# Ledger of designs, part 25: designed miniproteins, single chains

Each design is a single chain, and the fold is of that chain. pLDDT is the mean over its residues in the fold that is shown.

## One batch from the design tools (miniprotein)

Design m850
Fold by ESMFold2-Fast:
Structure m850 (fold): chain A 79 residues (1-79)
Amino acid sequence: ELSIEELIKKTEEYLAKYIAFLESRLPEEKRESVRSRLEELYKKFLEALRKGDMEEMERVNKEILELGREIVAEIQAAE
């Protein structure tokens, strides 16, 4: 139902809110590194989506999931 343009916009909005939330949970020294990595991966994902590059989308999605696991582990280690 959502257009690709609407999906991209919602993804960017979600990413911004999620990064802000995660930063409140992460040690200060990790916040900028995590933000930079997430923004770069989502940028690559959106570029691949615009190009219809399914292989690149799958690769980047895997990296996003891996980073998500690292973030969860970091938060748990800090608590």
Scores: mean pLDDT 72

Design m851
Fold by ESMFold2-Fast:
Structure m851 (fold): chain A 90 residues (1-90)
Amino acid sequence: MEEKLKKAEEIDEEYLKKAEELIKEGKYKEAVIVMMEGAAEILEILGKHELAEFLRELLERGEVYDPTENRTVPLEEAAERLKKKDEAAK
């Protein structure tokens, strides 16, 4: 479990860096997809296969899970929220 946690942390850092690069390129939709894929991979490593599959199924439907609102939102809505946040930081 401890080795899996460390591996999950390393993967989280890699996916966050990829997402940040996509945000800098103005590719907000792709950044959201990368973050969700990373979250699913981390859950899979931690043995939470059902949650990982749930996140992947959401992406296939063009949806993502928003943990702040504890609900699913359309991928395009999540991308617009990320764009507004990035533009507000400039």
Scores: mean pLDDT 79

Design m852
Fold by ESMFold2-Fast:
Structure m852 (fold): chain A 93 residues (1-93)
Amino acid sequence: SVEEIKRELLELVREALERSEAALAEGDEALKAELNAEFRALGPRYQALLDELRRAGAIREVAEELLELEKKNRELKEEEIEEGRKLIEAEVA
């Protein structure tokens, strides 16, 4: 059903973000590498769910939540970049 597809898509993205946030908080580089490989493998499934929602005319029903999740992902990426910058500055000081 459309509701099941919406749930699966949102859960897929939300779980990926939560696990990325946890890995960043732990500073576990090996875990981050493992999660990146896993998330790349999920790309085709994410695309298939998006395509099915688009065909059902239901993409707008998840658009707001997807945009909110994309904002959270951007914020996590910015935090990772900032922490990397601090490490470089500490080494050259």
Scores: mean pLDDT 78

Design m853
Fold by ESMFold2-Fast:
Structure m853 (fold): chain A 86 residues (1-86)
Amino acid sequence: FREEALANAAEVAARFAEAMGDVSAEELRDELLAASKTLPEVTPERIDEIVALYAKIKAAIAAGDNVAAAEYLVELLELMAEIQAA
C-alpha cells in the first residue's frame, strides 16, 4: 500500500513539476496576490505558505527527491482545500 502510494505520488509530483516548470515562486506569488483581490479567503499569509511549499516542491525535484516533492505537494493540496473551505 504505502510503497505503491509513494510511487504514484512521486509520479504525480513529477507531472506537476513539468506542468509548472516555467512558473517561478515569484510568478506564483504575483498571481495569487492578484487572485486575493477577488477572493478574500486568500490572505497574504496563506499566499506565503503556498509559495513556500511550492519552492520546497521545486527544490526537492531539483535534488531528485520525488518522494519529498510528493509529500510537499500533498501539504500544498491540503492547504488549498482549507483555503477553499474558508
Scores: mean pLDDT 70

Design m854
Fold by ESMFold2-Fast:
Structure m854 (fold): chain A 95 residues (1-95)
Amino acid sequence: SLKESIEKLIEYLEKDEKRKLSEKSKKLMKEMAENNMTLAEYVAKKLGIPVEELTEDKLTFEQKRELIELSAEILNAEEEKEEALAKLEEEEKKK
């Protein structure tokens, strides 16, 4: 489900888990390290929220979309991005 996909992405960010990284992802992670930021803190800052509010139940559909896109960029998760965005659009249609 969308909820499970979003919760899984947040878990990956909170654990500072590294997936297969491209050179672009490595550069982004280096910039985060130079600013003493975790993956979760970086994503929360980009969404304009405190890291304590980086939970599935507190995110808007727009913030969930940005979370998916940023997570794909950082974690090189393009397949998960496409699947999660499709689930997001389906849930948005139901509301």
Scores: mean pLDDT 70

Design m855
Fold by ESMFold2-Fast:
Structure m855 (fold): chain A 68 residues (1-68)
Amino acid sequence: MEQGLKDARLVEEATRKHGYEAGVELGQQLKEENLTPEQIEESRELAREIAEKLREIGDEFQEELLKR
């Protein structure tokens, strides 16, 4: 559990410094190296949900800006 949170923070740092694609790639590598298959599946589901929410928030924010 603690390690998963630390890995998530590393992915966030990579995303901020090198862009979203770099963060996703780093996260995938960390999952494949040290996680069980079950944890990998859970992480994929969470990653998809986060990515979808980020896109949705971006789209909504853009629409709000256009209305202003």
Scores: mean pLDDT 61

Design m856
Fold by ESMFold2-Fast:
Structure m856 (fold): chain A 73 residues (1-73)
Amino acid sequence: AEPRMLVVSLTEEGKARLETEDGVVRDVNDSEEATELILRALEEGEVFVLLDEDKLTEEQKEKMLEIARESVG
C-alpha cells in the first residue's frame, strides 16, 4: 500500500502543527512532542513525511529534516 502523507510545520511561536492527507490537523505546544510523533510514524514505515517549507523557518526545517534522516539511517 502507498504510504500516507504527513505534513509537519511550526508556527512562528514555536508551536508544532501536524496535518495528514485526511485533513486531520493536530497542534502540539511542544515541538519536541511533534518530532517524537514523526519519529514513531517513520519507525512504522507506513508514513511519508513532507515538510511544509512555506511555513517553516530555515532553522526549523533543518531540525525536522535531521530527525527524519536519523530515523531512516
Scores: mean pLDDT 57

Design m857
Fold by ESMFold2-Fast:
Structure m857 (fold): chain A 92 residues (1-92)
Amino acid sequence: SMLARRGAELASRGFERGGARGEGRAEGNRVTLTATGANPSVGIGAISGVAEAMVLGGEGRAVSEGDTFRTTLVGPSPEAAGRAAEAAGRGG
């Protein structure tokens, strides 16, 4: 959970660098990321996180609703979920 939490925090900071307000939450092997005030780079970040989660043997989903992007990343482990969240932050 510590590694997933770190990934969520890094993703939040990445979204903020992209001009959105980022929030992240980690629970076990699941990380949920929310970016509000989305610009186009936040969508790229969400796709990057989903792709990384799938490469690591997990699952990912990203949805856009108005000015909010929500990305859910599930890894085979908390570390995998955290790494996927870090990828989302770097892309955003």
Scores: mean pLDDT 76

Design m858
Fold by ESMFold2-Fast:
Structure m858 (fold): chain A 87 residues (1-87)
Amino acid sequence: GPGSPEPPGRHYHVEFTETADGTAVRVRVWDDDGRLVLDFTSPIRPEDFRGSAEATRRLVEETLRGAQAVDPSVTGFIVTSDTVRAL
């Protein structure tokens, strides 16, 4: 029978931005309340990130691990950055 669906893991909004010196990608994660949960800099260059599925996957995996360290119920993200549309 139709059981109540288990609530999906917490959804986060992820922003990928080029650092001011153009050498890295800054990753910021907000929860559903608009609170900044994670803010870190990946050594992946913005050009490598935009053109590389592997670099994008690595950033997402690193972000997911960081979010899971705060809340282990996190199973994924809603990626809302315009950068992802350009990939």
Scores: mean pLDDT 62

Design m859
Fold by ESMFold2-Fast:
Structure m859 (fold): chain A 62 residues (1-62)
Amino acid sequence: GNAARAGAGAVKMTAAGMPARAAGELASIHGGVDREAAVEAAELAQRGEATPEEAGRIISEG
């Protein structure tokens, strides 16, 4: 999967005001990555607790 691109996408979508779960699910669908990891990364990004790089790492780790 493209975890780095999915992580960056999740962060960008949450920054644009998308709910974290929706952002994570969309990033998972488009990136072909684990859905729960993408949602977790999006939730952390929404709270300001993950950068795009950290979000990608979370997704790559599962």
Scores: mean pLDDT 82

Design m860
Fold by ESMFold2-Fast:
Structure m860 (fold): chain A 77 residues (1-77)
Amino acid sequence: EKEKIKEEVLDEIDEILAKEIDKLEEKNPTPLDYEKVQPELGKKLIEQLKEKLSKTKDEEKKKLLERAIQAIQEAIE
């Protein structure tokens, strides 16, 4: 149960990252400089996760989303 919810949160994070990377690659035909785009990707990921957090009623998933947002915020600072 808890493992499944954690996997769902990780899958959602991966989907958001993949979509945002794809958007950046479409705008720039040269290879991405990931060190320069990391703060932008992190901010986009936080915004998307906050949106999911506002829509979820599952307390366990909500806690995992809150922890993920906090970890990403610390990583991009």
Scores: mean pLDDT 71

Design m861
Fold by ESMFold2-Fast:
Structure m861 (fold): chain A 97 residues (1-97)
Amino acid sequence: MEIYEIPSPTRPSKEQREKIINIVKEFVKKLEELTGEKPDKVYISDDGIEIINKKANVTVLIDARTGKVAVTSGELTPEEIDLLKEAAKKIREILES
């Protein structure tokens, strides 16, 4: 699955990155509450955010430059997709600030 947003031409500022990190933390918490499972690993960088759940064999990549979200493996439920769309929207709003 791929959710594509309008690209941002610049890398996030330190303030934008901190806001994005907080959105990702909230998303991960909501996902854990919804599924009963937490990601094995969350990588946050200036280039993007990678969320790995080994048990579900799901990897989610959020490109912090573009707000683009890609699921590289596995499958998400409609409820998980809705949470991901909410997080992606919030990230986009920060990058457009």
Scores: mean pLDDT 63

Design m862
Fold by ESMFold2-Fast:
Structure m862 (fold): chain A 100 residues (1-100)
Amino acid sequence: DEEERKEKKKELFKRYVEILREAGLTELAEEAEKLNFTPEAIKLIQLAINAAIVKKMEKEGIKTDGEVDPEVLEMAKKISDEQAEKLYEGYLKLVEELEK
């Protein structure tokens, strides 16, 4: 049922927004909610998660393979180390719950 798939994707979107709020990225979470379940909101969430990954890798002394997207680097500058850690942990827990 296509309606069930749409509802599950919408629930997943809401869970990503909650992960942003729990990480202390309240302004990003509010912006994503304003955009609702749209490609723009999904891109914003992906940028935040990628920025958290990059920031965590830099803190651990791991060099990124290849060139990082400038938008991701700019987002990483706006996120604290603590926010990046919380966002990354929340993302991993969500991925584990989805079992892939």
Scores: mean pLDDT 76

Design m863
Fold by ESMFold2-Fast:
Structure m863 (fold): chain A 100 residues (1-100)
Amino acid sequence: MEVRIDLSGLSLDEKVQALRTYARILIEELERLIAEAERNNAPQELIDRLRELKARVEELLAWLDAHGATMSEAEVEAAARELLEIAREFHELYQELQAY
């Protein structure tokens, strides 16, 4: 599954709000998947990797909350790339967890 965040045509403020919304959704999905993995007795290594991804998203969201009003286009683009990379790793872990 290809994860896309389409920010084209948005203002910088709208881009920041979109990234914040996406980060919140991803945190919620990670929490659900962690709980499912724990219930299904998935390997601890996979659970730890999910918790690391959640921490990365939470750090990014905190940074967006603190700096969003003053971010440059380049900083917004960098945040979007980090969030897409995390989402890709989440999808890979989701596929691995389907075996449990």
Scores: mean pLDDT 82

Design m864
Fold by ESMFold2-Fast:
Structure m864 (fold): chain A 64 residues (1-64)
Amino acid sequence: SIEEIIKKLREIADENGLADAQEVAKILKEYGFSDSTILEILSKFLREDGKVNVEEVEKWLREL
């Protein structure tokens, strides 16, 4: 479920709510997201430091 994905993303988030893009991609792939959808998410939310803001990814997932 989307809630399980969000829970997993929050578990890997650091003190600033950021998670490594590679770990986010791994979780999304485990839950059946296509490579094209994962690339779309990363292209939209990837930061200069190689991380994504988990709260922003969470909002995007809830809009599906």
Scores: mean pLDDT 83

Design m865
Fold by ESMFold2-Fast:
Structure m865 (fold): chain A 72 residues (1-72)
Amino acid sequence: SEEQIKQIVLDVVPGAVIGKVEIKGNQAVVYAGYKKEVNLQEVEEKLNANEEVAKAKVTGAGSMLRIEVVLK
């Protein structure tokens, strides 16, 4: 669900402002703003460590993350 996806992202990036969420089946793309610098690789590793996540990819520049998640 959208709420499940948002919670997974917020658990990894506390304080992120979830902007846009696009869902297609078990795949989601989340656009999230944040106030502090984050390490994209660390965020991606933490998302992939979540048991509900089959795979995740994080890209971004500046204060915005583009997070691609595929659920199990």
Scores: mean pLDDT 78

Design m866
Fold by ESMFold2-Fast:
Structure m866 (fold): chain A 100 residues (1-100)
Amino acid sequence: MVKVELEGDEEVEGGGTLIIKAKGINTGDKNIGIFLKAYDKKDITKLIAENEKNFGPGEGEVILEIKNLEKGKEYLIEARAFDSDTGELLAENKKEVKVK
């Protein structure tokens, strides 16, 4: 079984830094890749930031940092876990963040 959890604030202040953590839990025996992406919520074709990490059985985390936040900006944060060999999507989680 593979699970991915998103941790981080849902509201942040303009001029600050947003830190989002994707925690992967892999109780299987295969390697998984976690892709953590931040999109502009008003235009989901616009990727703002991304980070990725591969890990084996157990727990892993990937951290995404967005600096110099613009007041009024909204992000869609997406974490997806894939089988590293097959590319099969195993788990996903999404979160919205607002900049005040």
Scores: mean pLDDT 82

Design m867
Fold by ESMFold2-Fast:
Structure m867 (fold): chain A 56 residues (1-56)
Amino acid sequence: MSEEELEEAIEKLLELVRAGEDADPLGVQLVLSGASEEQAKRMSEAIKEEMEKLGL
């Protein structure tokens, strides 16, 4: 996916994480399936950083 698509996907995923009681690993995997391996890794890292900022 493009850099813009990656950024949009990250934002949507973070919204789900913030709204959900638990991060659905299957839901995360489904979103990541549209990205390359490198992009999927970056998405995972961004989620971890955001969760750390949120105190999770």
Scores: mean pLDDT 65

Design m868
Fold by ESMFold2-Fast:
Structure m868 (fold): chain A 98 residues (1-98)
Amino acid sequence: GLELGKKGLELGEKGKKLGEAGDGVKGAELALLGGQYALLGAEKATTEEEKQAAAKGGKAAIEGGVAALKTGDKSALPKAIAGALNGAGALFLAGSKE
């Protein structure tokens, strides 16, 4: 899970920086990809708490990223970024504590 968590966090942080720079489309794409890494890590998670946290964050990142890309909803991008960072962060934290 640690490697998938690191990758998801890196993508979520890059998405945040691009969104802050005004590239909301690229920011949403990276947040969505970060969420996909969180969901992959959830499938490989060793504890139920880690699995649930990663799946919840990953789902939120994908739903928010899709909403931002389809509707241009500016409130969806921060939600997608938060989901990617929280989901991938749960995997990274659990892996770093084991």
Scores: mean pLDDT 77

Design m869
Fold by ESMFold2-Fast:
Structure m869 (fold): chain A 101 residues (1-101)
Amino acid sequence: MLKGIFYYFDKDKDGVLSKEELKELLEHIGVPSSDVDSLLKTLDKDNDGVISLEEFIHALNVVIETSENQTLLKRLLDLDGDGVISDEEIAYLEKLVKENS
């Protein structure tokens, strides 16, 4: 799930990402550059230079809430690039759709 994606990019395994690493992650999964910049500005409120797991989840929730495009959600969950979405990931998507309708 989201924690696995975060830890994949957390090379130090210290539970934080730099803003540059978060930007690379978001760009890698196909988030538009304009949305990436907006998210980074939102996260930059604390000016601490690092992104915690909670801040990362918040950033993803903002993308999910602002994007009407189910393709972005699939890309966020299918970081492996094999096009396979697990039952747990499907359940998470269904929950988000139900809470957002």
Scores: mean pLDDT 58

Design m870
Fold by ESMFold2-Fast:
Structure m870 (fold): chain A 89 residues (1-89)
Amino acid sequence: SLRENLARLREAIEKYGLGTVSAEVERAIRELAPPKLQGRLRIAAATALMKLQNGSSVEDVEKTVRELLSDEEIALLEQAIARALERLE
């Protein structure tokens, strides 16, 4: 789920740092998303990562992402986050 992936992203930021996690999420978005959707997904991902780093709850971050993206775009972001997390292990 998006919430579970966001919780794991928060832990990854604490372990690896924002810069490393952000770079891997951006790479996954470039690989998975159609070019026309990449800009929106990257903005949503950057917003989520920054809010997680600044101590926002996972629930509040999920709500923000759902306000920025359609259900189809959320599914792509969820897949990109999962791929990025696999690469950080």
Scores: mean pLDDT 88

Design m871
Fold by ESMFold2-Fast:
Structure m871 (fold): chain A 84 residues (1-84)
Amino acid sequence: SMKEKYLLRLGLMVMSLEAEIMVAKRMGAPQDKIKQLEEILEQLRRLYEQAKTASVGEAQQIYIEAQRLFDEANRIFLDVERQI
């Protein structure tokens, strides 16, 4: 179903950001940047849990917000990679 596709994509965003944070920590990224990424990860986890009980339309809105947060996290991660 469309809702299952949103949940799969949300789960992949969470796993991807978890992996990116581990890489950033290994590369010696600044603590403030790690903290920002961890805060975004926490928000993505909450959105993922909300999507499980949401309607298809609500899950779509959650997915759009999650994409915005994930894009912000990737921007931070790219800035970290460029500095190290």
Scores: mean pLDDT 89

Design m872
Fold by ESMFold2-Fast:
Structure m872 (fold): chain A 83 residues (1-83)
Amino acid sequence: NIFDINGNGVISYSEFQTVMGNIMNSMGISQSTINNYIQTMFTNADTNGNGVISQAEFIRIFDFNRDGTVNQAEINRFFNNMR
């Protein structure tokens, strides 16, 4: 999982911001818009307000087939097929 850099099963705000920010910026979205999207998405996923999101919450964002897994191929399909 490219967002779970330390492999601990949770995704911190800084990990999420770094990966999502780079991907969205490569799509031609402005940095200020990216920052707002990341903050909104993370806050919405962080339902208990503890500053991290669980792997299950993260999977719901990227799991196209709803099978409970997110691999690099699914992430690539997500970004390649968004528009």
Scores: mean pLDDT 62

Design m873
Fold by ESMFold2-Fast:
Structure m873 (fold): chain A 88 residues (1-88)
Amino acid sequence: ALEAALEEVRRAAEALEAGERDGDATKIAGGAVALTGAAFEAALVGKREGRGQEVIDAVRALAAALSTPRARAAVEAAARGVEALLAA
């Protein structure tokens, strides 16, 4: 369950990075929306399974692995959102 949710976060981040490399505003916007939904779901699954820190660590590691500035910033923002949701 959590592994699948984190894989969706990775896919969305990679789609956003690809859109940024292509200069495709529609792909960038779609990737950002997908990333927000995937990160929210991963946070909920992580909270339910008592694995919230694993979600935070995985999203932060993903941000560090991204090579484009917009995709990296979006995933860093998602990590902050995950931390806020898990603290609630």
Scores: mean pLDDT 85

Design m874
Fold by ESMFold2-Fast:
Structure m874 (fold): chain A 64 residues (1-64)
Amino acid sequence: MAAQQAAADAKNAEIGSTLREMYERARREGRPLPAFEAEVTVVTPDGTTKTSTLRVEEGYLPPP
């Protein structure tokens, strides 16, 4: 499980960093976010890897 957990955490962190960069750029430039989908990996206690789809709606404008 440790190796699966580390791999999932690394991938999820990468997705989070990408989203944060897009969010900060949209906020800085006052431009709405494009539609975005990403697969988030979750490792359950049974060692099963499950993938969930994260969706961001097009046109979201972060508050100032």
Scores: mean pLDDT 69

Design m875
Fold by ESMFold2-Fast:
Order: sequence, then C-alpha cells, then structure tokens
Structure m875 (fold): chain A 85 residues (1-85)
Amino acid sequence: SSKTVEEVKKEALDMAEKISKYDPELAKKAKERIEKAKSVSDILKVLQDLLDEAGKTMSDEDLKKISGILNETVGRILGIIGKNN
C-alpha cells in the first residue's frame, strides 16, 4: 500500500542521514534514489546497492558502522511490512 511505502521511505531516509556522517556523497545518492522509489522492493534494492558500494570504497571501521545502521533499518522496515498489511 502507499502508506507502507511512505513509512518505509521515512525509515530509509533517516538511515541515509545517519550514513551522511561517514560518506555524504554516498548518502546523497541513496536519498535521491529512495525519494524516487515507488515500492518497498525498490527501497530495499537501494539499501543493498549502498552496502555493496560502501564495501568497495570505505575503511573496515566505517563499513562496520554502516552495516550496523543498515541492519537496524532493515529490521524496522520488516516490522513496518508485518504491521501494515
């Protein structure tokens, strides 16, 4: 539903803002893709692509922090999907 997509977008945008502390360019690209996303699947693909890109360019320490932020966000997204059927 559109309400589920809107709630998932909010969580994903909040995640991207947290990531901006580590890589503002990566966060900006993620925000632009999230804002244009039309489904939960599109948003989850942005999160996966973000982690893949971070894994290629970032230090192990920063990658660990970003992975933690992503895992927390995915958990919250799955919670939204489960409640908003």
Scores: mean pLDDT 84

Design m876
Fold by ESMFold2-Fast:
Structure m876 (fold): chain A 70 residues (1-70)
Amino acid sequence: MTYTKEEVLALPDHSIPNGSTIILDSNSDVEAIAPKISGMVTLKIPEPLTVEQAQTLFDNGATGFSTILQ
């Protein structure tokens, strides 16, 4: 399933399951969406993730992620 940032932010924490795709307009949105993730997701983002952004994802319950640059 594919989600926009607005759709993700409307969902409960730890509700985005494995195999979901999240489209972000800015890498600054990673911290805001991180608590919503449960498991492995694909992020469509304009810039590569920083180490700090990747750590935030793992700290909030992501078991893995893949990125697609847009």
Scores: mean pLDDT 82

Design m877
Fold by ESMFold2-Fast:
Structure m877 (fold): chain A 73 residues (1-73)
Amino acid sequence: DDVASAEARLRALAEKYNLPDEEIDEAMKRHKEVVDRIDAGEELTPEDLETLRKYGYALVRRSVRAIEARRAA
């Protein structure tokens, strides 16, 4: 089950890198700035990569929660 395997992996990553909600909110706000810089052709800094990583984990948490809610229905 590719889907079940992917969900288990994403859940494990989200649990391993459990970010507080405040840090997730900050990453979501900074994500727009990072995307704007990428669109402008600027090189990514290590700080930008960290922001993208945190935003990625926020999306993983949201996806896992949505999948769990759908399966509970």
Scores: mean pLDDT 66

Design m878
Fold by ESMFold2-Fast:
Structure m878 (fold): chain A 83 residues (1-83)
Amino acid sequence: TKTWELVEKALEELRKEFPDIPDTVLAGFVRYVQSGKVLTDKEITLKELQFTFLQRNDLRPALEVSEETIKKALELVKKDLEK
């Protein structure tokens, strides 16, 4: 879907700015966006992203995610990665 194209672009931006970022964190980012937590969270840690990855929400329906939601998630992740 077009939603996943936006997620892929966000993942590529993270890889470009943070080349040493682990795949588990990138997978956690995808699940974090799908969870909708990004709408209520003010910050997020790499530990929380890895925890989100480990929760195994494989049966979660494909969420229609807005471009604004993806942008907010990206900004929150970048803030933790810049620490």
Scores: mean pLDDT 65

Design m879
Fold by ESMFold2-Fast:
Structure m879 (fold): chain A 83 residues (1-83)
Amino acid sequence: KMEEEKKIVEEMWEIYLRHHEGHEQTERDEEVGKRLEELIEEGREEVEKELQKKLLDELKKLNGELTEEQKKLVEEKLKEIEK
């Protein structure tokens, strides 16, 4: 299951980045990306779930700038890991 958890986290991060494609990367985005890579490498499922929730909160802070498709993808990935 660790393999699946890592893929879900990577897909959620890709969804986040796709929404901001072409935008300048902020220091915060860089820190989140680096931390995500560390957690994926370490294979810590519980910490990865917490990070995924934080990423979802960050996506919500985009004030509804996400497309309906991106919102559904993020929600589906979050539900998958919480199962």
Scores: mean pLDDT 57

Design m880
Fold by ESMFold2-Fast:
Structure m880 (fold): chain A 91 residues (1-91)
Amino acid sequence: MSAEELKEQLDKKLKEADEYLKKSGEYVQKGDYESALKYTEEAEKYLEEAVRLAEEYAELTGNEEPLREARRALELVKGLKEKLKEKLAAQ
């Protein structure tokens, strides 16, 4: 895969993750933590793929900025997932 193709796929995965996180936020506002967790788990999968693509991109180009951003987003989503699990356990 070329650096250009990697960046295109990376941007697509980040966009898909953002769309799932927006849906998760809507369900949190409704108090539906089960649905919020499902959408957050889907976003995590796309962000894991984004990290992998960003690692390949960094190896080819030497640009580590997309990798740092993707890793930060993944850590935030993992934290959100744990918080939603805590809310479900408290119900």
Scores: mean pLDDT 88

Design m881
Fold by ESMFold2-Fast:
Structure m881 (fold): chain A 73 residues (1-73)
Amino acid sequence: SLQESIDGALLTVLKGALTMAEHMVKNGADKALVQQIVDTTEQYLEDLKQEGKVSDEEYAELKARIEEIRKAI
């Protein structure tokens, strides 16, 4: 459906934000900026989880990526 397509697009944006944050860490970017990106991404991810718009497996994968980025900064 159109709504499922929109929800999928939002999840893709969150994955892209984490990829950007991972790249920024590798290139020595501002730690505070990386922290803001992952904190914002986590808030949107929690909202999607509560609405049933992300699978348990994808949620666990993205949460693990967030924690790895936090450990790297």
Scores: mean pLDDT 85

Design m882
Fold by ESMFold2-Fast:
Structure m882 (fold): chain A 68 residues (1-68)
Amino acid sequence: QWQQLRQQGDQALQQRRYQQAVQYYTQAIQIGGPSDVRSLRGLAGALIGLGRYDESREYLRRARDVLR
């Protein structure tokens, strides 16, 4: 289930395992759909941890658009 992938992403992010967090959140979004705001924000946070700021900004915009 995609919710389990999101939880694994959250755990990896908390442990500062940013590359693993990106992988889990990306899979959660692909399976659960692009409306999972929590996974989008988590992915953005992991991308910041990796120094991938431009990609992080785009995912934060997507999360914001979903909340409209």
Scores: mean pLDDT 82

Design m883
Fold by ESMFold2-Fast:
Structure m883 (fold): chain A 69 residues (1-69)
Amino acid sequence: MEELREKLREALRELGFSDQAAERIADTVVALIEAGKPLEEIVQEVRDFAASLGVDPEKAAEAVREILE
């Protein structure tokens, strides 16, 4: 999970997200995977969370989908 978290953080940073936003989104994704949530629910939670952080929800959701598929 640490390797997946770092990969997510790096991909989000390359898309222009701040270190704080990238880290929080990556942590949320890892928590949802560990909770056994399906991919579509993870992607939707990422959209909602990214929007709450004031960052682009579609860019965050697409990056997460690409990495988890």
Scores: mean pLDDT 82

Design m884
Fold by ESMFold2-Fast:
Order: C-alpha cells, then sequence, then structure tokens
Structure m884 (fold): chain A 88 residues (1-88)
C-alpha cells in the first residue's frame, strides 16, 4: 500500500533529522508518522492532479507514488507549521 511505503520512507527522513542533531521525542515522531499515515493519500491525489494539469505522466510504481506522497505531506506540514508560527 502507498501509505505503508510512505510511512517507511518518512521513518528514514526522521532518522536523518535526528542524526543532524534534531532532538525529536517519541511522541513527536509518532505524530509525524501518524500524519503521513492519514494524509498520504490526499497528498498523492494533489500531486497527481498537478501532474495531469501539466500533461505529465502519473507515477507508475508503488515506490514512486510513496515518494511523491511523502513530498506532498511534507509540503502540507510546512504550510501548517508556517501558519502556526504566524498565529503566535
Amino acid sequence: MVTERAVELMRRVIAEARRLGEDLSDEEIDALLELVRTRAQEALDQVVAIMKKNNQPVPDSLEEQARWAVAGVAGLRAQEERARLAAE
């Protein structure tokens, strides 16, 4: 499933962030994985819509779809974080 592959990929991204000195708690890590698990499909749908509008082929493989889903979720999270900081 695309969602499971996206979660697996996100775990690798989190591991790299922690190696670079990011002090993420288990709670924060679980929240990020839950975000990917719940939003991967909508993020992929948005990416596919953009690709179709630009006359580009949609992702052919599960792994490619998962990669695009993670990128899409990261974009959504960045927008939400920006909005949270602006509201502060």
Scores: mean pLDDT 75

